# Ledger of designs, part 16: designed miniproteins, single chains, continued (2)

Each design is a single chain, and the fold is of that chain. pLDDT is the mean over its residues in the fold that is shown.

## One batch from the design tools (miniprotein)

Design m4496
Fold by ESMFold2-Fast:
Structure m4496 (fold): chain A 94 residues (1-94)
Amino acid sequence: SQELLDAAQGLIPGKLFGERLRVAREAAGLTQQELAERIGVSQQKISNYESGRSSASVETVRLVAAALDSPSLERDLEVELGVLVLKDAVDRVT
């Protein structure tokens, strides 16, 4: 699947990251533009992450988690990614 290909490249899949990013941003009371300004990217890039059009690097996830004061965001994504890869790869160990 595309999610496994993204994970193999060290990227957090857009499907996994996007909705969690949107929920965490809304919980922090930030607009897409305000979050973009905090992490030094364009608002379009935040929109692409939230819609699943773009996968995010681990570095980007960490920057977002720090900007939102949400350390659980990175942890929750790591847990979901681990579950995804374990279900689709019989020889994968964590």
Scores: mean pLDDT 70

Design m4497
Fold by ESMFold2-Fast:
Structure m4497 (fold): chain A 63 residues (1-63)
Amino acid sequence: PVGSIVVALKDYKATSPEDLSFKKGDVLRVLEVSEDGEWWRAQSLTTGQVGWVPSRYVKVVEA
C-alpha cells in the first residue's frame, strides 16, 4: 500500500507513457494505489522515475 517498499518479481516493459518499466529485483516505493488495487503508482529507488506498475509484478517488503 501507499508508503510501502516493494521489490519487482519479474521484468516489466511499459506499454504506455504512464507506466514504469522495471527489472526483476528493482526496488520501488508505492506512492498511490488504483481503486481496484491492480495498479500501483511507484517511484524507482534506482532511477527516481515514477509511473504505474502492475501490483501482481511486485511484492511488499518492509525496509
Scores: mean pLDDT 79

Design m4498
Fold by ESMFold2-Fast:
Structure m4498 (fold): chain A 115 residues (1-115)
Amino acid sequence: DLSERLVQAAREGNLEEVKKLIEEGADINARVGIYNLTPLQAAALNGHLEVVKLLLEKGADPNAYVGKTPVVEVELFFKTVDAKTERALSKAKPEYRDLALLAGLHGHLEVAEFL
């Protein structure tokens, strides 16, 4: 399944495989796997800034299924938002806030600040 491979490549930060799978017609906004993540969410969660940039350039919808994920809900249950993540969120576009929060809570401030 191209969509499953795309989410896995995005999670791993494999930029070349992400490019190849998009060219092969993978659904850029597909939700797959145990956490039901999009490729964009998988890349942001794992701090793969170059993959996040590529996916947004290729037309990934930052709001495609940007609902409460079990991962974000679990992190918010056990963690408070730190000052660095709060600052990144204040600069993020409104449509990117959930994605920026997901990246920031997992310590990927470069991704959160880009969004």
Scores: mean pLDDT 73

Design m4499
Fold by ESMFold2-Fast:
Structure m4499 (fold): chain A 85 residues (1-85)
Amino acid sequence: SEAEEYIKKAEEALKAGDYEKALEYAEKALELEPNNPRAVRIRAKAELKLNEEEIKKLLENEENMSVSEYVAFKLRLIALEFEAE
């Protein structure tokens, strides 16, 4: 299927370390199959890598976050890690 072709391209991009392309192809696959677990996993892995520096900055400033911001941040990270497996 067209979704499977995008998933394959996303997996190849992820292996190559091209996280921006991996995210793009995974999102295109999800437009065709919204709950495809392989595409969700690739998207989560690519997002974690692309946001690594952003996540590090947020963790370094964790002490200056409100409780609600901290909880929202941690829930997002847990969700991304769970989706990435």
Scores: mean pLDDT 76

Design m4500
Fold by ESMFold2-Fast:
Structure m4500 (fold): chain A 70 residues (1-70)
Amino acid sequence: SLPSDEQKEAAFKKFDKDGDGVITKAELSSVLGLTDAAADQFLKTYADKDGDGVIDYEEFLAMLEKFENE
């Protein structure tokens, strides 16, 4: 099941190392232990519908919903 709103916010902040309100490829790589190529593929597969290579909070929530359904 999807986590609570507090847990979603905590998870987002765990990825958002800079506190700038977006998750970059570098932050994703750091948290998940991915290579740059793997993090790029992850973003493009699950969150990067806009092609900008970052995940904002709304995209993060959409990604979590997609994972729940897949």
Scores: mean pLDDT 68

Design m4501
Fold by ESMFold2-Fast:
Structure m4501 (fold): chain A 116 residues (1-116)
Amino acid sequence: SDLEELVKAILEGDLEKVEELLKKNPSLANEEIPESILPYAKGFTPLELAAISGNEELYELLSKYTKDPRLIARAEALREHKDHHELLLKQLKGEKPYDDTFYVALAEAEAAAAKL
């Protein structure tokens, strides 16, 4: 699917392919990624994956196509990492229970991106 190709291009840092897919179907930037494409990041948006990837050009491109300000706000929170890394570290140290699937998915997505 086009969404599966978009997710792959984001994780690979393929800016040209991301731009091509978004020009073909701009609505892809506003879709939640299903479990069938990315099980550990179910419900994440393409912009949130770009935030986790650390690729600023990719983030700016996807941000232009993201229409819901709530999705932009979530992705910006992930991109800034300040509070998120402290919360993630506390969960990894066992100081907080792993009851927030968001931080588990974030850790898995970061680990997957680091392997590319």
Scores: mean pLDDT 68

Design m4502
Fold by ESMFold2-Fast:
Structure m4502 (fold): chain A 83 residues (1-83)
Amino acid sequence: SLEEIVESLTPLEKKILLLLYEKGVATTSEIARELGVSQSTVSRHARRLEKLGLVELTKVGRTTLVSLTELGKLAVKLILEKE
C-alpha cells in the first residue's frame, strides 16, 4: 500500500518529497544544497524514490532533474496528514 511505502521512507527521502512538492521540480544538486547533504547522497535516495514510483528522474546532459509522479504527490499528502 502507499501508506506502507511512506512508512518505509527515511527522513531525508520525506524531505526530498516535501521539497519537490513545494518547488515542483529540482535538480539533484539543488536538492543537495537546500538539504545540506552531498549530491551522491541525494542521487542514491532519488533512485530509491524512483524505484518506489514516487519520483521521475530525467537526465539532461550532466544534470538530473527530479519531479514528483502523481503517486509521489499522494505520498506527500499522506506525509502531511500524519500528525
Scores: mean pLDDT 88

Design m4503
Fold by ESMFold2-Fast:
Parts: structure tokens; C-alpha cells; sequence
Structure m4503 (fold): chain A 95 residues (1-95)
């Protein structure tokens, strides 16, 4: 399905959808979902910094909820986002 969007991911596979959801960019979220980006993708390396640390296992839906972007939350849920997905906590990952 992809033609050329390999550079849309960073080196850890963090999607632009995570960033758009965090920033409240409704139009970008819609564009990325139409391109088939995985809306349930979790941040496997904690590359996304949400507040003051690393957000491990966060999905775009988590980021939208944390920032109060209700429109994005609605869009993601309508596209099949898992509302019950949990991020990886610091206690789940031993040092």
C-alpha cells in the first residue's frame, strides 16, 4: 500500500500519527489514517516524550487523551483505536 513513506517513521518506528495526536493536528491525523498508518502502534522505544519523560507503549489515542484533544480521540476511536490499551509503565520495565 505504501509507495514512498518509509521516511515518515523515525529510527525507532515512532509514527507521525503519534506526533499529530499529541499536537492536536486534526487534519494531519486524518491524512495519516487515510494513508493506513497503524493507529494502535505503541512506542516501542519510548521515543515520544509526552510530559517530562519517555512514554513507553503509548498509542496515538493515549497522546490525544493526555492532551485533551477530544476531536482526535473521536477520530481515532471511529477508526478502530483500542480504548483500553495501556502504556508500558516504568515499573513494567526493570532497569
Amino acid sequence: EDGTDVNALDEYGVTPLHRAAREGDVEKVKELLEKGFDLNAKDPQGRNVLNEGVALGYTPLHLARERGHEEIVEILLKHGADPDAKPITDEDLPE
Scores: mean pLDDT 62

Design m4504
Fold by ESMFold2-Fast:
Structure m4504 (fold): chain A 66 residues (1-66)
Amino acid sequence: SLKEKIEKVIETIKNSDKKTFTKEDVENILKSHNIPSEVIEKILKALGDKEEYTKTEIIKILKKFL
């Protein structure tokens, strides 16, 4: 299900050694977990126009799609 895929994305982000993520980093993680393109676009729009995001910011947005 979409929820299970998003939960796996959240786990991937939590377990990453990266301090911050670019919009491209987030998009690539979403694609690697087979999130549908329409959902990826909505998530990226919800993140806004920042150059980098913290794990907490990304996870907070992703949880809105659960």
Scores: mean pLDDT 86

Design m4505
Fold by ESMFold2-Fast:
Structure m4505 (fold): chain A 87 residues (1-87)
Amino acid sequence: DIDGDGDGLSTKELKEAFRLFDKDGNGYISAAELIHVVGEMMRNSGQNPTEAELQDMINEVDIDGNGQIDFPEFLTMMTKVVRDMSS
């Protein structure tokens, strides 16, 4: 199972990815950085999302609306992207 312990989208792997994208070191990823990450993942799966579609996805998880994505919001987005790619 993808949410299980092991090699598939584990919380540990997502935490490591989050730290790699947290270039500012403040515990947040900018919405622009997350848009790039999600866009690359979707392109690698053979999809071509528009900037508007990526922005809409970010707006759904950016509860604060400040353009800063914390780890729980990042986890939600990554889980959603993986589900969309698998469907």
Scores: mean pLDDT 70

Design m4506
Fold by ESMFold2-Fast:
Structure m4506 (fold): chain A 123 residues (1-123)
Amino acid sequence: MLPEKYKGLSDQEIRDALLEKDSLGRTGLHVAAERGSVEGVRELIDTATQLGILDELVNAKDDYGRTPLHLAAEAGHLEVVEVLLTEGHADVNAKDDRGRTPLDLAREAGHEEVAALLEKAAA
């Protein structure tokens, strides 16, 4: 379901809102992924797909070169990682400013189930 904050907005205003970055260069999808909000992630992916900006939103980088997939992997949010890969078509091989992939972050954080999913997706 589209959030009430987008009610009455044009398609262009919604695109601008989805791609808007906070003080850390993060979009709403970065924040939803870091928090483990499966419903929020799906809502943003569905909206971005309808507006033709899915690839731009799911592969957006914050000020540290991190995508939403990096943040979900570091936080250990298995279902969010699965949704970003299957529904978002997120780049599993994206590297942050330190050359780390989402798999590297999952391993460093000790999230073994997330790491196994990312290894399978990268193969």
Scores: mean pLDDT 87

Design m4507
Fold by ESMFold2-Fast:
Structure m4507 (fold): chain A 92 residues (1-92)
Amino acid sequence: MTLKEELFEAIRNNDRKKIQELIDKIDQVTDPELKALLEKLSGNFNVEADVNLRDEEGKTLLHYARESGDEELVKILEELGADPSLKDKNGE
């Protein structure tokens, strides 16, 4: 699994410990978009990151947070600029 896939799966499973583990391993992240997103999720709001980063199915972190029922993470992502109107490839 890629670190991006691990992040999306952790959010889908409401696994806050795994999300924190990925943030703690940020120095090992080679993808600059994923690294910036993890920095922003860690509370560094001054980092420009694509919060609407999509996986292979066109789903964002916000889609998976909603599917997992993590209302706190949904609010955090929306405050970070996540677009709640974006649809995945199955919804288009």
Scores: mean pLDDT 75

Design m4508
Fold by ESMFold2-Fast:
Structure m4508 (fold): chain A 62 residues (1-62)
Amino acid sequence: ATINSIAEIKPGLIVHHPLWGKGKIESVDEANGRVKIHFDNGEVKDLPLDSVISILTIVGHE
């Protein structure tokens, strides 16, 4: 499913990124507009919230 708002991005959410594949939200810093995602390939990315909500898709949650 497509992400419709920043409020849907929570720790434990499983997402898909077109470049980095499947990952899990580790932490959200709404005050600074940042999200940390741990990808299945072992990489951890610290990304801008506003830039990623249009490109991430929801796969599931814990």
Scores: mean pLDDT 75

Design m4509
Fold by ESMFold2-Fast:
Structure m4509 (fold): chain A 97 residues (1-97)
Amino acid sequence: MRLTLEEVRKILAEGGDVNVKDENGETGLHLAARLGDLELVEELLAAGADVNAKDKNGRTPLHLAAEVGDQEVIDLLLAAGADPDAKDIYGRTPADY
């Protein structure tokens, strides 16, 4: 089952591993980026989330933010060191989404 918003918030509240991956290799930062939750993206990055973490398809949080078109999340991830040239398993960069 995929990480839920409730599980990610619990990890943050309990000081757990913010880089834990679910069944699809997604981290809390992948979920926050997909939801366009700017505040959660900020909280996860402050807690040491890996901005370049890859899911099972080689997608980073920046790929997911680009897919949804959330410019504020895209800008925040890039400012945090997200790789705009990261390739998924199909050779696609965030710009290709």
Scores: mean pLDDT 83

Design m4510
Fold by ESMFold2-Fast:
Structure m4510 (fold): chain A 67 residues (1-67)
Amino acid sequence: SLLEQIKSGKISDDTDVNAKDANGRTPLHIASELGRLDVVDELIKRGADLDAKDNEGRTPFQVGASS
């Protein structure tokens, strides 16, 4: 799953880096929440939208900062 890919740091080439889950979260939201900076950097290189908002209106970095 996408969560497993982010936890392991191995994002498949077939992954849509801007796909949203049931909560409106992109891979970048999940990587930021988990503190996986290596994955954040990879997603940004692949064209991830840093301004994408989840169902709560939060960007990936706002999710990572809100703990």
Scores: mean pLDDT 78

Design m4511
Fold by ESMFold2-Fast:
Structure m4511 (fold): chain A 80 residues (1-80)
Amino acid sequence: MSVEELEAIFQKFDKDGDGTLTFDEFKAALEELGIASEFSDEEIRALFEKYDIDGDGTLSLGEFVQAVREAEERIAERLA
C-alpha cells in the first residue's frame, strides 16, 4: 500500500483532528485496511505500544505508517 493511501486512512480515523490516532482509531484503521482480522486484539495492542515511542497513548502519522508496514510484513511472513 502506498504512503498516500495510508495518509488518507490516517486522516479518516483522526477523529480529534490533532494529527494522532488513539488505540481505538488505530484498530479501526487496520480494519479498513483489511489487516485487523490477521491479528488478535493483544497483537494489535502490542504493535500500537511498540510504535507509541512517546508513551502518550497515541500514534503520529509516521508511527502509524511504520506500524502498518510491520503488520504487512508479519502477514507476508505468515503466508510464506
Scores: mean pLDDT 79

Design m4512
Fold by ESMFold2-Fast:
Structure m4512 (fold): chain A 60 residues (1-60)
Amino acid sequence: KEAVVKEDYDPVVETGLSLKKGEKVEILEEVDESTVLVKSLETGKEGLVPKEYLEDIKDV
């Protein structure tokens, strides 16, 4: 699944991934009800992101 970052995300934890608004990501895994593991399609880096920072979630 692909998604678009809704708002800039700057993680407070080392397992988080910094993302910019409008960045495209691939959702690799839903870790829990509020957190997903994503891969940035721009940088190729992976990390945890709150699901609330993502929008336009779609299958490709």
Scores: mean pLDDT 77

Design m4513
Fold by ESMFold2-Fast:
Structure m4513 (fold): chain A 90 residues (1-90)
Amino acid sequence: FELARNGDVEGVREALAAGADVNAQDVMGFTPLHLAARAGHLEVVKILLENGADVNAQDIFGRTPLHLARAAGHEEIVKILLENGADENA
């Protein structure tokens, strides 16, 4: 999921086309959506959501992608996550 962290839009598309699990979690419970949201990679966030990313997935600390986007100040990503069903109070 380094591809999502680094904003590699085409790498993410290719990985998903090859059968990568859009909701797979690393050792910290981060999904690709967590990493893209934290890093501010808007186009990667859109692709992940379009491919069925769980907008409310929780890391080992109970943080969702919305929590990470807000903490990082990525307002447009916060907006898109909310439009895709992110729970503001979860």
Scores: mean pLDDT 81

Design m4514
Fold by ESMFold2-Fast:
Structure m4514 (fold): chain A 153 residues (1-153)
Amino acid sequence: MDVNAKDNFGYTLLHIAAASGDVELVKYLLELGADVNAKDNYGNTPLHLAAYNGRLEVAEVLLKAGADVNAKDNYGRTPLHLAAYNGHLEVAEVLLKAGADVNAKDNYGRTPLHLAAYNGHWEVAEVLLKAGADPNAKDNYGRTPADLAAAVS
């Protein structure tokens, strides 16, 4: 059976295991030769799904297996964008230690700091700023992270 077989959404078993946080299944699939950087129909890698769902141990296993920390989905989002958007502090810290681009821009010109600020994830915003995030970066609408935070406050 092909360990890299994709369903109708482009998901491999590794995508499903990473999203669910099944660390043992992730390890087993990687031993069987699962593609750590496989992309679904949305351009998401398993690391994107681990970051979106806050799956810390899975993110660490995928990074050790050679996951591309700066892979972009079809919206230009990196795993760090998704961790910042959902406020997953420990996953954001692990991604930054693995060499995540703290100032990566999605297709809307948004950095991870824009997404953390927009959703009020202040602890993630603080970690991003300490890692060298540009607080003056403007999205495609001319908005800084502080502009997005002020709109919600």
Scores: mean pLDDT 91

Design m4515
Fold by ESMFold2-Fast:
Structure m4515 (fold): chain A 120 residues (1-120)
Amino acid sequence: SQELNRALLEAARAGDAARVEELLAEGADVNATEGEAYGSSPYSTGLTPLHLAAREGHAEVVEVLLRAGADPNYRLQPEDPNSPWRGLTPLDLARLHHASPRTIALLEAAQAAGQVPRPV
């Protein structure tokens, strides 16, 4: 549901971890994008709930989203191909917005766990 996905994006931005858990239990898409939830716009950055929580430094919401299967390697695909936001991961946004060390550590661990190490 687009309504559930919009509510999830808003709850993630606000840092409401309990509401995030409720919306995920109701079937909200953990990897929903703002472009899908609110409609396509030339100013849309395609932010996921994890990008919003990371940008705002909401460590508890980041933990909830990662446990629910949020993609820590999702790269922003803004409508403008020249956007400086293109290719940014949730970790990149956390660093750019000076998120807490806990938020950064959670995202670093999640990105590393998502990569299969090549055998030496």
Scores: mean pLDDT 76

Design m4516
Fold by ESMFold2-Fast:
Structure m4516 (fold): chain A 82 residues (1-82)
Amino acid sequence: SEKLKEARQALLNGDYDKAIKYAEEVIKEDPNNVEAYILLGEAYLRKGEYDKAIEWFRKALEIDPDNPVARRLLELAEEKKK
């Protein structure tokens, strides 16, 4: 989706709040879009909001339990929370 591309671009540019907003809009339109949940988690992870990052990665894994990106990023977020 165009909105998901915009969210990814915002994340790459370090505009985490814009990435969050656009990814949330994608989820509202398509609640099974695993990539949007992962992107939300990544944005919160980069903001240092580890608890929120963990919640979004867990939601991604509820939809796709075998998603290797979501699993790896969840482990990273849990380690950073210490």
Scores: mean pLDDT 89

Design m4517
Fold by ESMFold2-Fast:
Parts: C-alpha cells; sequence; structure tokens
Structure m4517 (fold): chain A 65 residues (1-65)
C-alpha cells in the first residue's frame, strides 16, 4: 500500500503501549499518508526499527510512496 516517509517535528512520549515514542528529527515510515479521519497513524522508526501509532500532528511528510 502507499507508505509515506516522514520526520518527527517534536519529541513524543507514548501514552499507551500501542503508541511509539520518538525524538524530534527521527525518520518514520508511515503505513499511510495522514488524513483528518485518522489522527493516529501506524509508523515504523527507521532509527530504532520499532513500530507503533504516532500522532499525525507530530510528523511532517517528506515523500509518499
Amino acid sequence: GPKALAVATKDYTAKTKEELSFKKGEKLLLDEEPTNSNPLVKAKSLTTGKEGLVPASYVKVLSVE
């Protein structure tokens, strides 16, 4: 499916086990391009290899593919 490469714009600490903690500047591969219908998007950290939900408002999409 269409994935998106993104960068974290702020540090985030996971509030649940399903969420991913990350640091500003961390590169994330999103399972889909963020939309207004999905405030949380599944992502994989390219730095740590960990997967989880991230708030769409904390990431900036760099490319979609």
Scores: mean pLDDT 80

Design m4518
Fold by ESMFold2-Fast:
Structure m4518 (fold): chain A 69 residues (1-69)
Amino acid sequence: LTDLEKKLLEAARAGQVDEVKILLSEPGLDVNAQDAEGNTAFHLALNSPDKNSAKEIAEILLKYGASKY
């Protein structure tokens, strides 16, 4: 994983909507990058404790071409 992909996964896990938006604007970021467990930013966002941030991040990720699988 690149440093940008690691930041995306952590921002999605933490429910950091604005950080996710900033990171997705960076060129060369793989929106479908997986952690060691095979979780994408989309999966981590859905498991966020903040349901409102989770929904917004999931919608943004799908807009940028994230896979649901």
Scores: mean pLDDT 79

Design m4519
Fold by ESMFold2-Fast:
Structure m4519 (fold): chain A 95 residues (1-95)
Amino acid sequence: YVIEWTEEDVKELKKRLESGADVNYKDENGRTLLHVAARSPSPLAPEVVKILIEYGADVNAQDKEGRTPLHLAEEMGNKEVVEILLENGADKSLK
């Protein structure tokens, strides 16, 4: 599902992570915030992805369908997000 990130959302995210929020929390579908950011069409999605990775997000986290953030970014055509994930250890061979 599409989340359109705003500058205020990015600032709030940083505050929550600084306060000890679990960056790797999985929802009912096994998705992390990194999955959500990776599939976002927002121009701020690359910045959100970088922030999540800086705070220890698992770049290879798999949802209930076995999808990683890299898979979702590729599906959405988020080229900058794909590059950021690959530079930070995303495994192209995960299926």
Scores: mean pLDDT 80

Design m4520
Fold by ESMFold2-Fast:
Parts: sequence; C-alpha cells; structure tokens
Structure m4520 (fold): chain A 74 residues (1-74)
Amino acid sequence: KPVTPLGKELIEAARSGDIEKVEELLEKGADVNAQDENGNTALHALREVTDPEVTVRLARLLIKYGADGSIVPK
C-alpha cells in the first residue's frame, strides 16, 4: 500500500527520534496510523529508537493523536 507523503515523513521522523518533526506533522494532519511498505506505523518505528526518554515522549504524542498499537505488520 502506498504511504501518503505526510505518513512517510511521520514514520521517518519517529524512527530518527525527531519529536519536534513528529509533532509538526501530526498538527498538519498526518495519518498517525499510516503504514510503510512493510505495514509498520510510526509507533512500530519507535522500537528502533535507542533513547528511552525520546521513545516515551514519541509514544505519548502518537497515542494522543490516536495511534493504534494493535496494527501488526504482515
């Protein structure tokens, strides 16, 4: 499934731990549950973030915007 331009940027920002960019993209209407080509969402991308403080802040932000942790990659 093709990722929307904002959805792709959201997943990439989450993967890099860029809290400010994630917040900006969500405010611009990015789909918080957008999936990449492997079915991963921004919430799934947090497992690649090595800083626990950044991970917690990003998870809180994504959940606030309606992130669904039950979405599983195929």
Scores: mean pLDDT 75

Design m4521
Fold by ESMFold2-Fast:
Formats: C-alpha cells, sequence, structure tokens
Structure m4521 (fold): chain A 88 residues (1-88)
C-alpha cells in the first residue's frame, strides 16, 4: 500500500522514498490506525531536526500542501505532537 509506505518513509526521514511515493500517487494526507498523517510522523521522527527530516517536512507542506491542521485520534496536530515529544 503506497499510503502505508509513505507514512513509514516520512517517519524515517527518507526524502527519496517520500518523493517516489508521492509521484506514484500516494495520498499526502493519508491517515493510519491512529489517525496520523505523514506530517504527524515526520514532525516526531528522530530525523525531524536533521537536514533530511526538514526536507521531508518542507516537501509535504510546501510542494504537496499537506494539511498541517489535521488531527489524530487524540485531537492532536503534527505541531502538538512535536511540542510533546521535544519540549523546549
Amino acid sequence: DLNEELLKAAKEGNVEKVKELLKKGADVNAKDEEGRTPLHWAAISEEADSENGQEVIELLVNEYKADANAKDKEGKTALDLRMEKFPG
């Protein structure tokens, strides 16, 4: 499933795989069992602060217009999850 592969690639910060899957028609706003989108997983990825992680987030938001306001099953956006996992 292209959408399941996209969710995993975004979580891993795999820029090349994210680009490949989106070009193949994967849904940029696909939701998993937890209601989380690729942007949710990219935001809390261990790679989120790396060059690759930032490139994934930029690709999802700026090129493919991912919905940054999408909420998971707990009512949390990607930014909400990011603030919980990496409190400043």
Scores: mean pLDDT 81

Design m4522
Fold by ESMFold2-Fast:
Order: C-alpha cells, then structure tokens, then sequence
Structure m4522 (fold): chain A 60 residues (1-60)
C-alpha cells in the first residue's frame, strides 16, 4: 500500500541507491524493504531511493 510521509530530518547521501532530502520534504513510500528501511520517491524531485524509516513521519 502506498503511503505519504514527511521527512523529520535531512538526509544527504553520495550513494545513488539512497535518496537525498531535506526536513519537511514529502515522500511517497513505494514499499517497505525491512524494519529499518523503505523505498520511497521524493515528490519534490521525482527521484527514488532507500530511506531510513526513523527519518519519516507517515501520513495516513
């Protein structure tokens, strides 16, 4: 099930598999990978990548 989330912290990543974003950015969670990690798309940039779940507030 697709979920919206809001970043609660900045993530800056040099690795292409991980998504870079700023606190307050809106992300669409595409799938859960494991207990610590989701695969998400930035609604601001259109880029997709891995995100730590602890960095997200899920909006239902």
Amino acid sequence: MLKLAIAVADQESSHPAFLSFKKGDRLLILREVNEDLVYAKSLKTGKSGYVGKSLLEIVE
Scores: mean pLDDT 80

Design m4523
Fold by ESMFold2-Fast:
Structure m4523 (fold): chain A 124 residues (1-124)
Amino acid sequence: KFDISVLASHSDPLIRAAYLGDLEEVKKLIEEGADPLAHTAGGVTALHAAAAGGHLEVVKYLLEVTEGKILTLKDADGNYIFGARHLGLPVGPLWLAEKEGHKEVVEFLKEEAKKLGVPTEVPV
């Protein structure tokens, strides 16, 4: 099962800053050349971290600088990462926000996904 506490100590500084809600560090890292669309081998992005941490302002910034592209990311098998609802890895940022009870982040992500035609539920 995915343990969200690993995001606080993640080796990727952008993922770590996003989980901690450090918007200024997130902005600085992206300005210094960090790719906001980068994901780990397990499909974890800065958006997963921000959603798990409940940081709406970081979520908004990541969507703005990627022009929503971060919601359209797919895994190596061509499945959308955003709405994935698995008990193991990878899981989507929407599921992480729902699991952790971050209602404002959940509603914001659902509305933005709807505008882009991205599914909020991935078939089981």
Scores: mean pLDDT 71

Design m4524
Fold by ESMFold2-Fast:
Structure m4524 (fold): chain A 89 residues (1-89)
Amino acid sequence: MDKALAPWRQLLETNLPDNPEARARLLELAKRFHELVEKNGTFDQESLDILLEMLDLAIEEGAERLVELLKIMLSTSSDPRVQAYLASL
């Protein structure tokens, strides 16, 4: 788990240096996302919901680079709900 979370910690520290509460919440969501992907072997509905929650938090905090990364991750999904959400941004 730590190996999968190391890039997230670095990205969050770089993009949200002054908001430790938002960083902690985003890291918690990233951990849950990786646990689900490892358990299910693929992006399921729940893991996509976590990425969408992370995207909403990144937008609220103005973390532009994190928003871009999360949009790229979500763009690999064929889920019509995810596609509609990205098109609305």
Scores: mean pLDDT 75

Design m4525
Fold by ESMFold2-Fast:
Structure m4525 (fold): chain A 59 residues (1-59)
Amino acid sequence: MPLYRATEDFEARLPNELSLKKGEILELLKEVNENFWLARSLTTGKTGYVPKSLLEEIK
């Protein structure tokens, strides 16, 4: 499964968005549109929409 790292902190503004801390590891669940992906945090277990521009693929 593709894993991603948050490159910066992000504060959720909507109830379906996921707040992130820099360095947090996420699992990509669905690419929704050009700006947001549905992801699950592996550190908190929470799921929500996050800006794709803040995510870096772990290789």
Scores: mean pLDDT 80

Design m4526
Fold by ESMFold2-Fast:
Structure m4526 (fold): chain A 79 residues (1-79)
Amino acid sequence: EEVEKIRKEIIDRLQKRLGLTKEEAEAMVDTLSEEEIEYAIKNKGKGIDEVVDKIEARWQQEIADLLRRAVDYAIEKSK
């Protein structure tokens, strides 16, 4: 299946670029919409690169949100 082949390529690239485990990379790929996967299929290498860049951006946003939540928790605990 074309979808599975593209997912595998994205997983491999995430593992190499971000140092993720296979499980972590699979979890990241699972955040992709069907439209994003279809975009990667249609645009091949360029589409895969753009999708990986979007996952990396989301990962950075998740870290930023996690940090914000940790700060908020520390503030509430200080009250």
Scores: mean pLDDT 75

Design m4527
Fold by ESMFold2-Fast:
Structure m4527 (fold): chain A 113 residues (1-113)
Amino acid sequence: NLTKEMLLAKDAAGLTALHLAAYEGHVECVKLLLDAAKKVGCTKDLVNAKEKGSNATPLHFAAYHGHVECVKLLLEAGADVNAKTNAGVTPLVAAKYAGHLECAEILEKAGAR
């Protein structure tokens, strides 16, 4: 069983396992990590975890790489739809910049700016 410490553990770049799963589009890994986080009561801490260099969240990575199902799962888990990187980039701006129109539409329906 995954502990809260294991789920929130960051590598040298400040990436959690959820950041990496969202970056790669590993839908089943995202589901398993979110289920584990719900069981130990750290879901919001996990979904809103910020990477050390840019303050990017897992939602930024899923949106920038066009991983539609990961975007939906992260939003359902309570990810901050308007989280900003150090450069002021939101998940919606990241999706639009990368040309992922389906991710952008989902984020706009969720109240993204």
Scores: mean pLDDT 88

Design m4528
Fold by ESMFold2-Fast:
Structure m4528 (fold): chain A 62 residues (1-62)
Amino acid sequence: GHMEIYRALYDYIGTREDELSFKKGELLELLKEVNDLVWYGKSLETGKEGLVPKSYVEKVYL
């Protein structure tokens, strides 16, 4: 399938163990939409996966 790539707009430190922590500018792959506010994503830099707040990322057009 087509890979959906997003860029972190801000640093995020996950407050729950199921949340992904990331740095501003980090590239994330969207794996699954969980709800209207949260995606399940993967860091392309670390390979770690977790919940990502939608408001903290923007789509990258490659």
Scores: mean pLDDT 82

